# Designs tried in a protein design run: designed miniproteins, single chains, continued (2). Part 90

Each design is a single chain, and the fold is of that chain. pLDDT is the mean over its residues in the fold that is shown.

## One batch from the design tools (miniprotein)

Design m7133
Fold by ESMFold2-Fast:
Structure m7133 (fold): chain A 84 residues (1-84)
Amino acid sequence: SLLETDLPEPASEEEILADALQALKLLGLDLEEQVRAALENRDTDPEKAKEELGKVLAAIAKKAIELGIGSGAATKELYEKLLK
């Protein structure tokens, strides 16, 4: 990027995904199989896998935010924007 990113890198995509899945599992949501299928396709059909993974990630993020799972960093940002 033009500016620059000189900060320590955040958790990897795999780590973020694992945390999200674990949080959702606490609510009894069975999304692990869907995520696994998307990741497995990444080795054979990366184009399709990326599209499927994006869908799964979007669904997971939306549900997590709505349910207030995972400390709600995005919820805080939305709240501040809505208030302002």
Scores: mean pLDDT 60

Design m7134
Fold by ESMFold2-Fast:
Structure m7134 (fold): chain A 100 residues (1-100)
Amino acid sequence: MAATPTVTQSPASITVKEGGSATLTFTVSGDGTISAIYWFKQKEGEEPVLVDKKFNTTSATLTLKNLKIEDSATYYVKALNKDSGKISTSSGTKLTVEKA
């Protein structure tokens, strides 16, 4: 039985201008206690980079400010279930930063 939490993230995609801000939200549902939530940034052809980490929460918001074109990436969440040790990965948000 997979007691893996489900992570829902919004928006699915967002476009902002350089110097702007983006707010990403996620909610965790499912069985068990969430021990940690990890926000990752992934560009095509690159390894994922850890951006933020939170503990003991079922919802969080990632606010990205003063965005640069190089901040364009897919941002996603991995949620660790405390009871099972299993990780759920969100669908992610594709962030596009356009030149102003």
Scores: mean pLDDT 77

Design m7135
Fold by ESMFold2-Fast:
Structure m7135 (fold): chain A 56 residues (1-56)
Amino acid sequence: MREQIEELGEQIARDIVEANPDGSAQERSDALARVVKEKNLSTETQVLAGEHLRRL
């Protein structure tokens, strides 16, 4: 389960970067918040996606 959540977080981060290639850190953070709300993501998944997003 942990590996599945990590993979989901990484995929979400990559999708956000691909959708916002010239996006600032704030714009990408706002996109992540929107995805979290729309997909009802868990807090753990949100944290992992945010960590991956910061490294991309």
Scores: mean pLDDT 75

Design m7136
Fold by ESMFold2-Fast:
Structure m7136 (fold): chain A 97 residues (1-97)
Amino acid sequence: SRDTLLEAIGLELRLIGLEEDLRLLREQYKQGKISLAEAAARLRALLAEAEDLVARLRALAARAPAADLPFIERLLARAEALLAEIRAELARLEAEL
């Protein structure tokens, strides 16, 4: 439905923002502009945001009309990939703390 797609677009914009935040965090850490502890703290914040985003997309997919599902499912897969990437990076950094 129109309302379902509008909600999905809002969640897509949120996903794009999180992907950019992760990219900038990686760049800042690689350049030595932030400490290991600061990078880990920011990754924990991004993790919480990505977990919430995945939960919202799953809830949306559960109630979406069949016609809207392909778009929402692609967005969910992308959000789940981001969540997995954040978890992997946080685990690496926490092993060095």
Scores: mean pLDDT 90

Design m7137
Fold by ESMFold2-Fast:
Structure m7137 (fold): chain A 95 residues (1-95)
Amino acid sequence: SDSRLSQAGRLTDRVMQEASDEFLKKKGEKPPPPSTFGRRVGYGRLLGRVDLDTRIEFLNRVSQIMEDYVNGKISPEEAEERLRKLMDELIEKAL
């Protein structure tokens, strides 16, 4: 069985990749190739469109969602929903 920490990492990577690809599509840019490096480039572009204070705030909010999930305070479905909503807010601020 997968640990909650391992599950949290995979959920975060997937949702952040999807958010980065969506942001690039909304900007009319080609998404990077489906590799770890390409995903990192897309994510860095999304984060680079917001100021440092906003970036730190959003990363702290992601960490809190993942901590609540890992500690059993919220379900996997609730963690995914909260993370997707947070990424939608980040995309809107970056556009």
Scores: mean pLDDT 76

Design m7138
Fold by ESMFold2-Fast:
Structure m7138 (fold): chain A 88 residues (1-88)
Amino acid sequence: MYTKEKIIPVKPKKATLDEIVEKAREKLSQSPIYRYALRPQGGRVEVKKEGDGLKVTVTGREESTVNQALDEAIKIVKEVVKELGGEV
């Protein structure tokens, strides 16, 4: 298994970090890369609070799929932060 992680600095304004995490998890579970590439391999995406930001962890069987899923997860997290009035 391959594991890759990234910490995204976040400045929450109107929503809490917990609300951002929950919304990000919801969007990540619906992403095509997760549903059709990562999940069928027994892979996973985790988002949690870490320091002044959000830590995204992706685990999977294939390194290329893990790298692609991490890039998409970072994009989704940044989009959720902006939707909820925060800054990345």
Scores: mean pLDDT 81

Design m7139
Fold by ESMFold2-Fast:
Structure m7139 (fold): chain A 100 residues (1-100)
Amino acid sequence: SMMEELAKKLKELGEKLKKALEENDMETALELIKEMFEIELEYFKKVLDEEVYEKIAKEIEELLKKLEELAKTLDKESFLKEAEKLIEEYGDRIAEIIEE
């Protein structure tokens, strides 16, 4: 199933992201975050109603812009901590949107 394949890939990327955050590897962490969101957007475009997809796409766009801004303004350690928090908050919001 495409859903099972995407879930597996996101889990693998999540494990890599966790390791990058533990190692304070900002470049790898940011790249992995962007890749995870690109995969998620591609999946949602195929399976969700257009209106729901547009809401999620907007949330992802806003999050990626915030992450890019933080990467330019914060030191590596502070960036990784804030990125982890923002991604957690994003996950909660997307779950809420999907469950509605």
Scores: mean pLDDT 77

Design m7140
Fold by ESMFold2-Fast:
Structure m7140 (fold): chain A 55 residues (1-55)
Amino acid sequence: SAAAAEALERARERLREEARQLVTQAGDEIKSGGSWSKAMELLEQAAALYREMLA
């Protein structure tokens, strides 16, 4: 139904924005000379959200 498709699209938009923020935070960690481990953790979280969107 159109309502179900709209709800799914809104959920995907939220996941996409969350993943984008995690990638940005990971980049900031690397750029500031911070924790590489923290950056990799953030990238893994973003990758999990991208995988969820593609499922």
Scores: mean pLDDT 81

Design m7141
Fold by ESMFold2-Fast:
Structure m7141 (fold): chain A 57 residues (1-57)
Amino acid sequence: VRLTPEQQRAVVELGEELAAGKISREEFYARLSEATGVPVAELRKVSDRDGTAYVLA
């Protein structure tokens, strides 16, 4: 999925919060889904397919 600059910034900020332990993996997916408009189920599929564990863990 191609992200807008605003969505990319949101992903980075959410990734930092996840790395800091501020949010859970489930909360990360929920907030990422809200920011990007991509369903949580699709985000989980992308994580498995692309090996993007550092972003979609």
Scores: mean pLDDT 65

Design m7142
Fold by ESMFold2-Fast:
Formats: structure tokens, sequence, C-alpha cells
Structure m7142 (fold): chain A 68 residues (1-68)
């Protein structure tokens, strides 16, 4: 749904901000789990976005952790 896409996008933006602030991977992954964002949903979002190499690297690291 559009609301689901908006939720995923907001959580993802907050995760990038948390990473920039030096927050741990465990805290960031917990944010995704708390909001019910799955690895598949994040993977789909990353595929839709035009990302900087730095942001893409952060999101790929989060994605790998969610898949574990």
Amino acid sequence: SHEEVDRIDRVTVRALLMAAEGRSLEEIVALFREHGVTAAQLEAAVARWTLSPEDRAVLERILAALRA
C-alpha cells in the first residue's frame, strides 16, 4: 500500500540519519524490526531509489543484517 511504502521510506531515512550520527548497526536493525520492515521491503526500496555510494553501502549493510 502507499502507506506501507511511506512507512518503509521514513524508517529508511531515519536509519541513514542514525548511521550518520554514529549509532550502532544493532540499534538501526532494531528500528526496522520495531516498525515491521522486512529485508524484502528494504531491498525493494533500495532498488527504487537513486542513492549515493555512501548511502547505498549503509543500506546494503543493514539489508545483510536483516537477512541474517
Scores: mean pLDDT 84

Design m7143
Fold by ESMFold2-Fast:
Structure m7143 (fold): chain A 89 residues (1-89)
Amino acid sequence: MEEYEKAIEYFEKGDYEKAVELLRPLAEQGDPRAQAVLAIAYAKLGRHEEALKWAKKALEINPTIGYAALQVLADLGVEEAKKLLEEVK
């Protein structure tokens, strides 16, 4: 999956805007890994509403991947993700 790998390269370099551009079509096609990384990239950009939207979509398709994404979002300061994690304990 060349497009996904390229998006991860941009993400690792800190180019979150380019990572979002490449991940969005994959995430819209229902790839939960792309949805999770897209959520984290949005969180890195301070776009917390978009981050939560995509983390929740990943959770619906693959609970393990979605839950892991929510944990990363909480660590990045997305308050609503932290609250969601505390409520399911």
Scores: mean pLDDT 83

Design m7144
Fold by ESMFold2-Fast:
Structure m7144 (fold): chain A 94 residues (1-94)
Amino acid sequence: SKYDEAIKRVEELRARFLAGELSFEQFENELLRVMIELMSSASEEEKEVAKEAFKEIGELHKRYEEGEISEEQYMEEVSEIVLEMLKKMKELAE
């Protein structure tokens, strides 16, 4: 499943970031690539799930920019939002 592969890829990217193998910018760029690839074939229902996740990420980014959370906390919470989004999209696709 494309969603199972995306979930595995996001989990690998998170692990590599935490191990110091990827910079913050590299992690964000790779995560964005995964999202773009999935959106190219997403249904309208799957796109609505993605819109909700992007809204949550936007609020989290604001907290990061305002200094309320660390880079590490921001990355962890973004990863969890993306993984939850992918699981919901997979359930819609079955």
Scores: mean pLDDT 82

Design m7145
Fold by ESMFold2-Fast:
Structure m7145 (fold): chain A 66 residues (1-66)
Amino acid sequence: SKLSPEQREELKKRLVEAGVSPQVAQAAVDALNAGATPEQIKTALINAGVSEEKAEKVKELLEEAL
């Protein structure tokens, strides 16, 4: 995988601290680790019912982690 288990847990924690749910944070980290881009993850979250504001915040944090 592209991220170690420790790196995935740290990124998930940062996403939760930034105001996204643990479920959304886990999905975003899993998608990034599977090779999805931050932009693709943002689009997928919006299509799954996450607000544009929260999805953009997730994208920014994922871009910072890369």
Scores: mean pLDDT 81

Design m7146
Fold by ESMFold2-Fast:
Structure m7146 (fold): chain A 75 residues (1-75)
Amino acid sequence: DAETRARILAALDARRAEIAAIRSQEEMAGFAVELARELGLDTDAEIRYLVRELEGLSAIALSEEQRRRVLEEAR
């Protein structure tokens, strides 16, 4: 919902410097799993939204394999 999206965006903005330091898909996947768990994201839609916004703030995009790993590990 809109409040969950707002919380995701605020959390990503607060951690923008950490996101800029990410150098691999593995590191980005790990960051996404950690943040999804901290925010209590339980649905695929919420986790996919987090990954999409995270990719917008980074030079690194996740492969479909890494996206699947994030969905599996965050729940």
Scores: mean pLDDT 82

Design m7147
Fold by ESMFold2-Fast:
Structure m7147 (fold): chain A 62 residues (1-62)
Amino acid sequence: LEVEATSRVSDHSPEAIERAKEQAVRDLRETLRRAGLPEPEELRVEVSEEDGLTVVRVTGEV
């Protein structure tokens, strides 16, 4: 089962992107925990720009 979490920030600095990555990972893990699912062995992180925002997507397979 593939699960995803997304974080969006208006600040394009490297520090803001790193914080957005950490937030997306936390959101993903919290979603899995509430659903009673195990943590994925591998996480994939994608950074893109949509509508002037930096979008960080974290995907995991469980």
Scores: mean pLDDT 80

Design m7148
Fold by ESMFold2-Fast:
Structure m7148 (fold): chain A 122 residues (1-122)
Amino acid sequence: MSERERLRILASATRYVIGVLEGDMDLVLEALEELQRLPEGPEVIKILAKTIIPPVSIDPVLAVERATEVLLEIAEKYGSPEDRRAIEEAGREALERARAGSADVVAPLRELLAELEARLAA
């Protein structure tokens, strides 16, 4: 698998997770369409589908914990050690925001997605 294919998997999985957390079905569908274009996409979709992630509007702490766990499982199979650390850091910051009752809990994951997309554009 190429570096570009790994980044596409991580970016699409992160987009899926953000869509679920924010209740953005269009973002979820866009992520699934991208994953279906990748050879390993069906396996990634299977990993994503196993984990029930509630929206942040219902249970922000549980939502962020489950989102981070599924992204780390995907990064273990398809990411680098650097990708795993970036996900752990974004998840930790999102969890701190969730526990503090902050309005923008998903922001660290959106920043992670922007970094992954920037690496894909290079």
Scores: mean pLDDT 88

Design m7149
Fold by ESMFold2-Fast:
Structure m7149 (fold): chain A 98 residues (1-98)
Amino acid sequence: VDELRKLAEKEKDPQMKLSLEQAAEAYEELKKLEKEVKSLKNPPKSAIENLKKARETLEEAVRNVKAGTMTPEELQQKVLEAQANIERARIEIRKHKA
């Protein structure tokens, strides 16, 4: 998270800067939901699986951005993929609590 925010601060391309900021926000949301899942008794397996996929997607994106091998458009697609998995996990957690 801190690395993504530092990369965004140094970034001169407005599109890449925005995508990096959105990636950092997705990471913060992921951490909150992972903490929530750990606090649950018998957490839903689907929520755990979706959060794991989101984490792997964001970690891959961070590695590729650091390597200079990712375009702003590719980063945006990875952020959207991670956000979709985070939302699926959120829905499953909500159902579990209902």
Scores: mean pLDDT 82

Design m7150
Fold by ESMFold2-Fast:
Structure m7150 (fold): chain A 67 residues (1-67)
Amino acid sequence: DSELEELLKKYDEALANKDIAGARSYLDQILNSPNLTKEHVQKVIEIARKHKDGGTAARAEVKLKTL
């Protein structure tokens, strides 16, 4: 899904730029998407861990278990 791929990229870029409000907005859009798949959630976990955001990684891991 090209829309989710773009949101994942924007989430990564927001974290890299320390745009906490933007990152949170993109994350909520990703995790609440009706087209969300396990692969997309795994990418969120990878991005969060890359930026050392353990809280978001844990939240995404819980979401992965519900899919």
Scores: mean pLDDT 82

Design m7151
Fold by ESMFold2-Fast:
Structure m7151 (fold): chain A 69 residues (1-69)
Amino acid sequence: MEKLIEALAKFVAKAPTPQAVKDAGRSIADHIGNENAAQALELASKLAKQQGKDDVAKAAQQTSDELKK
């Protein structure tokens, strides 16, 4: 699971738009559950920030927070 979460986080961090991040996050949650998807999106947010993709990072963090509710 950990390796899958890391791979999914790298995939989400490469998303071209904030909407693509949200769509990917929902799809991931449908396949591996909200908790695992939230972890992947939280890691994706950190990776996107490191890459200067602040809009993608914000969308990933917001989607992660919504999945934790």
Scores: mean pLDDT 82

Design m7152
Fold by ESMFold2-Fast:
Structure m7152 (fold): chain A 87 residues (1-87)
Amino acid sequence: MEEKKKEVEEKLLKLAQEYMEKEKLDLATAFIKAAEKIKKEDPSAKELTDKIIKEAQDLRRKWDQMLRDTEQWVQQRSEEVKRLKEL
């Protein structure tokens, strides 16, 4: 199964790259979509594709958290600048 694992990984990378370029998907969403397509074409890759989908979903959650943290940081900085201008 080692050769099959490598083939699935290579196919996953190619599909994810195509989805990112053609559909402007983020990295995590592209990997999820690519893994789901491979899973439909090759059911024997289910365990590997399920693991990749889970890891990509975890990356999406971390991305959303980072985006929110960045928005809070920008808001905090804007309020600090306003306070300094009032001095």
Scores: mean pLDDT 74

Design m7153
Fold by ESMFold2-Fast:
Structure m7153 (fold): chain A 81 residues (1-81)
Amino acid sequence: SKEELIKEIEGLIIRAINLASRQGREDLKAQLIALAEKFGKAYKENDWETMLETLEQIAELISTLDPELAERLRELIEKLK
């Protein structure tokens, strides 16, 4: 279901935030938290266009931390479309 995909996406974003923290990438951590908050707001408001755009921005940031994790997120984004 879409709800299950959203939960998996949220889990990947949390993993990325923790990874940024472990690597001392505090600027990336702050950016990921801000985008995660924007994503959550868009999801609650059923703003699907803003939600997908925000997830693409999150995937781009994650690609600088872990390209494999970013690829997994991109696969989930495609399943939401």
Scores: mean pLDDT 88

Design m7154
Fold by ESMFold2-Fast:
Structure m7154 (fold): chain A 94 residues (1-94)
Amino acid sequence: LSDDILREISEALGLMFLSVGEIAAERSSPEKLEESAKRYEELAKQSTGMDREIYLLLSQGDRYASQGDLDKARELFRQASRLLEEKLLKQNKE
């Protein structure tokens, strides 16, 4: 698993811990969120298994955030975070 997923999960968690409404409305432009979603979708195409699942969840989260559906975006980012945690725990035990 690449450091890119860790960085991007950290960014998603950062959005969740900040004032989500303020960040989405003022700093996270819909265009940037759509660009991020497309980037994750491309990464998912190049990935398999749990990596693909994580990238797809991040892509969907960014798309919902770009549409103003911050509650759904948070749920998707939480799911991606859980999968990343599970993957890291499994890899560390192997």
Scores: mean pLDDT 68

Design m7155
Fold by ESMFold2-Fast:
Structure m7155 (fold): chain A 98 residues (1-98)
Amino acid sequence: MLEKIQEEIDKNIDELVKGAIEALKRLTDPDPQRRAAAAVTAYLLLGMISLSKDKEKRKKALETIIKEAENLMTSPDPQARADAKRILELAKKELEKL
């Protein structure tokens, strides 16, 4: 079961990264419900990317997410910065396992 999930993730990793970046961008949404949904989506997609068996694809995906999260650390919205910081910390920890 896990191996089949990992194979599907490896095939679609670029789409998962795109989804994670879109979710990160929505962390600045003026609607608090949309911000909460965006945060949950970003965490779920980061978790899926972290299951990838392809170390090179996983590394590239994590580095892309880290860069986008670092950009959000300059946001005037303190909630967006807090969510971005948490995602940044999780992505960096996952990158250290590589």
Scores: mean pLDDT 82

Design m7156
Fold by ESMFold2-Fast:
Structure m7156 (fold): chain A 66 residues (1-66)
Amino acid sequence: GTKAVVKDSGTYLVLNDDGVPTLLTLNKGDEVTILEEVDENLVKAEVLSTGVKGLLDKSNLELVAA
């Protein structure tokens, strides 16, 4: 998967692996691995520090390698 970095700290409403809305706390600079592109605006990603997977908004991610 492609690596990305979180742009803004906060608690975000994300969809988990089953598409269920859940709250995920992200910190600015947290690394994520993009597993799949779901849509133009959404990626399925794994947070490297926690191993939590969810659907994240691409606008809050900065790609490290494409």
Scores: mean pLDDT 73

Design m7157
Fold by ESMFold2-Fast:
Structure m7157 (fold): chain A 95 residues (1-95)
Amino acid sequence: GKYKVTVKIKGVTLVQAERIAEAIKEALLALPNVLSVEVTVSEDGTTITAEVETKEDTDEAMQAVRDAAEAAVRAEAARIAPDNPPEIEVEVERI
């Protein structure tokens, strides 16, 4: 299947957003059902988009992608700003 992960983040620099994007890519590629991941960061660093290809197109596969992306974003954000973590929104959709 194919999924689009959209991460909206406030209160980080472009460089920090790029680090978060790399963390998302690594976490998603670690999933056994994931075949490929392409990650892009918006010009202003406020939106990170990941296009994910999986072996199986199931609700469980989509949930695993969502959970891994959310965990990676939150972990990297906490590493960047442990005392004041940035506001984060994560959406996953089939494409």
Scores: mean pLDDT 83

Design m7158
Fold by ESMFold2-Fast:
Structure m7158 (fold): chain A 85 residues (1-85)
Amino acid sequence: SAVAEKAKEYARALKEGVERAVEFAESQGDFDAAEYIKKKGKEAVELLEQAGKSKDDEEAKKLMEKAYKIAEELVERATKEIKAS
């Protein structure tokens, strides 16, 4: 389905983004941020990969929504840390 294919594309893009963000955090010596991004990023990627394998579009949408909420939490944390610096 178009929903499952889009979920696969998002999983690929997010996985690459998470890898780059982890490398950046580690390069800055921020190992706490690196571990947080790694853990939450992995959870979101796994949800999108599950959505991409789903035979039910409603199930795929729910999994994508869960992944989106995790991505929002990652962005919110990053925004708060930048503003506190």
Scores: mean pLDDT 81

Design m7159
Fold by ESMFold2-Fast:
Structure m7159 (fold): chain A 86 residues (1-86)
Amino acid sequence: MVPKADLDIDVDLGIAQIDEAVTLVSNIKDGADLDAEMAKTLAKVKEATRAALTARGASDADIAAQIAKIEAGVPGLKEALKKTLG
């Protein structure tokens, strides 16, 4: 069963992902390496997610599930970056 709190977590993490995506696009336009910047951004988003969920009292299983959702979104972000920069 998906609790209502899961929806609020998805909204907050979406905002954090948008901020990191904007930073990533800016750095790549300045000539930064795409793979290196993607890895750096992913690490920051994962840590921010873990910290936010831990502060909300989420279980290790809930944290792992949300990290998996973020990782599943990475190919989509990479393609969006290619389209934005092309």
Scores: mean pLDDT 68

Design m7160
Fold by ESMFold2-Fast:
Structure m7160 (fold): chain A 98 residues (1-98)
Amino acid sequence: ATEGSPAAPSVAEIIEQLAKDYEKNGNYEKAAELYERLARMYEPTDPQKAAEWYTKAGELYLKAGKPDKAIEAYQRALDLDPSNEKAKEGLKKAEEAK
């Protein structure tokens, strides 16, 4: 019998750590992609938290000079949480950067 993986940080925690490491290195596009992965993982259990991760991804896409991707991320955030003020502000900034 093959032993299962030992108790370790969740996949979400590992992805969050990687995203933060990419931010430190100025690789904002990869960090944003990792935050989008986090958002997708949280959608079925915590859509409000997923919206927060999409909002962070949008901000990082803007820092990476990718306004089209930022718009998509912010729209996803608003689809999950239409009251998210940061996502609304971010969407406006992304449209202005386009």
Scores: mean pLDDT 81

Design m7161
Fold by ESMFold2-Fast:
Structure m7161 (fold): chain A 76 residues (1-76)
Amino acid sequence: ELDKLAEEAGRLVKELEELISKLPEDEAKRFREKLEELQNQIVAAIARSDVEALRKVIEELKELIEEAKKLIEESK
């Protein structure tokens, strides 16, 4: 279970990084800072085998991905 959640978190991180590359620089900087915070939380959760913390980070990553997608659409 932990390994599957870690893999999902990694995939979501990569997806968010791809979306950040499409954002204006000011917005991209804000998202990069949030992503760095979440990446630190992923590392901590894995080190402690904290499945609940990892699930929470995955949900926060999904929320940021949706926010980034909306900002990209609005900037067109």
Scores: mean pLDDT 82

Design m7162
Fold by ESMFold2-Fast:
Structure m7162 (fold): chain A 65 residues (1-65)
Amino acid sequence: MEEKGKLMLRTIEAARKATALSSPAFGARVNELALEAGTYLAMDFEKGKRLAEEVERLAAEVEAA
């Protein structure tokens, strides 16, 4: 599986989890980061990867709370 596609799938699942488990305001912020990650994965892979990892980190924090 292409690495970009794998990161995008993980980012989508993480954003979904964060949105379901958090406030609407926090969920909106995470979704904005997920959209930005998707954009940069096409244009600047390293920046897109860092943004995707940030979305996963935020989802993990919400799940742990």
Scores: mean pLDDT 77

Design m7163
Fold by ESMFold2-Fast:
Structure m7163 (fold): chain A 84 residues (1-84)
Amino acid sequence: SLPSPAELREAWEARRAEIVEETGVPEEALDAYADALVAALEGDVEAAVRAYRAALQALLDAGLISEEEFRAALAEAERRLRSW
């Protein structure tokens, strides 16, 4: 069986600090990405898009992606989530 959204979030929280320490990806980006996955699993497309945008914004603010990559990734995610 698939884990519940709450169980996925708890499992993610357990690993988040280690990922931040190992990779330099900001905690805000990881949390927002997890929120996007949970919202998508719940069928809340608008919440999933907003959370994914927040994850991409945190990556942009950290200098890990360009504005062009931000726009391209957001447009693709929005297209996929609305067709899902």
Scores: mean pLDDT 76

Design m7164
Fold by ESMFold2-Fast:
Structure m7164 (fold): chain A 66 residues (1-66)
Amino acid sequence: MELRLRDATVGQVLEEAARLLGVPLPDKFPHLDAPIPEFVFRFDENADPGEVYARLVAELQARLAA
């Protein structure tokens, strides 16, 4: 599976990921309004949703650091 968003915010990326993984939205994350021009994240549909979510958070942090 692949999550691909254009001209989104960090919050919108997290919302779509939560929807795809069937997990609740995070109660707290920094920079929810930060713009992400393009975000592409690939993951295994059979993977643990918590592990996928943790990896997604790491990718978002990497994008915000760049």
Scores: mean pLDDT 74

Design m7165
Fold by ESMFold2-Fast:
Structure m7165 (fold): chain A 66 residues (1-66)
Amino acid sequence: SMEELRELLERARERLLAGEPLTPEERKALSQAMRHYAPSLSDEEIEAVLSDRTLALAALHDILAA
């Protein structure tokens, strides 16, 4: 559900702010949200964002503000 997705994204943001790695569920939620908001992104581009804490935080901030 969209509520479950939002909860996972909020937990992902808190985890990254605490300096902790994302769980597999949180990585999946963020990749799904990125594909929804930026459907032109390739899997390689999404993985690059997920591998960079600063880029992942920026993506989460924009997605949660939308």
Scores: mean pLDDT 83

Design m7166
Fold by ESMFold2-Fast:
Structure m7166 (fold): chain A 79 residues (1-79)
Amino acid sequence: MGTPNAEEKKKIAKETLEELKKRWEEDPEKFKEEIRKELAPLTPEEVEAAFDAQIAKAKKEKLEDYVEAVEMLRKAFEE
């Protein structure tokens, strides 16, 4: 299985962010419910640790769009 190169990772990050923004704008309550259901097997502490780890990794790789995407998922989970 091919691993995305740096350019592909940036493109995926941008596309992910745009998809999440669209889902939030179209139906925020449904989006929040779906994210909470996906994360339901994890405790809130585990969810926060996972978000922090993903943000740290994205910042290290200079993937700003992915940082914003993870922050949007965090916001959906917290609300």
Scores: mean pLDDT 77

Design m7167
Fold by ESMFold2-Fast:
Structure m7167 (fold): chain A 76 residues (1-76)
Amino acid sequence: GPKKVVIEFSGPLDAETAKRLLKQAEEALRQGADEVTIRITADSVSDEGMRTLAEGLRRLSEEFPDVEIVVEILPA
C-alpha cells in the first residue's frame, strides 16, 4: 500500500511555522512517502503564513507530481 506520513502541528500558523512544516513534508517525500498529510490545529493564521504554505505546497507538487499532499487546517 502507499507509504503515508502525517505531520501534526498545533499553534500559530505564521511564515516560520509554514517553512518548518514544508521542510518536514519535503523530507518525507524525499524518503519515499506517497502521501503526506499536514494537519494544523491553528490558534491564529497570518496572511504571510498562508502565503508561505501555499507557495511551498505548489513547489512540492511540481517537484513530486506523483504524490498526494493534503493540508487540513482546523481551528484550535
Scores: mean pLDDT 87

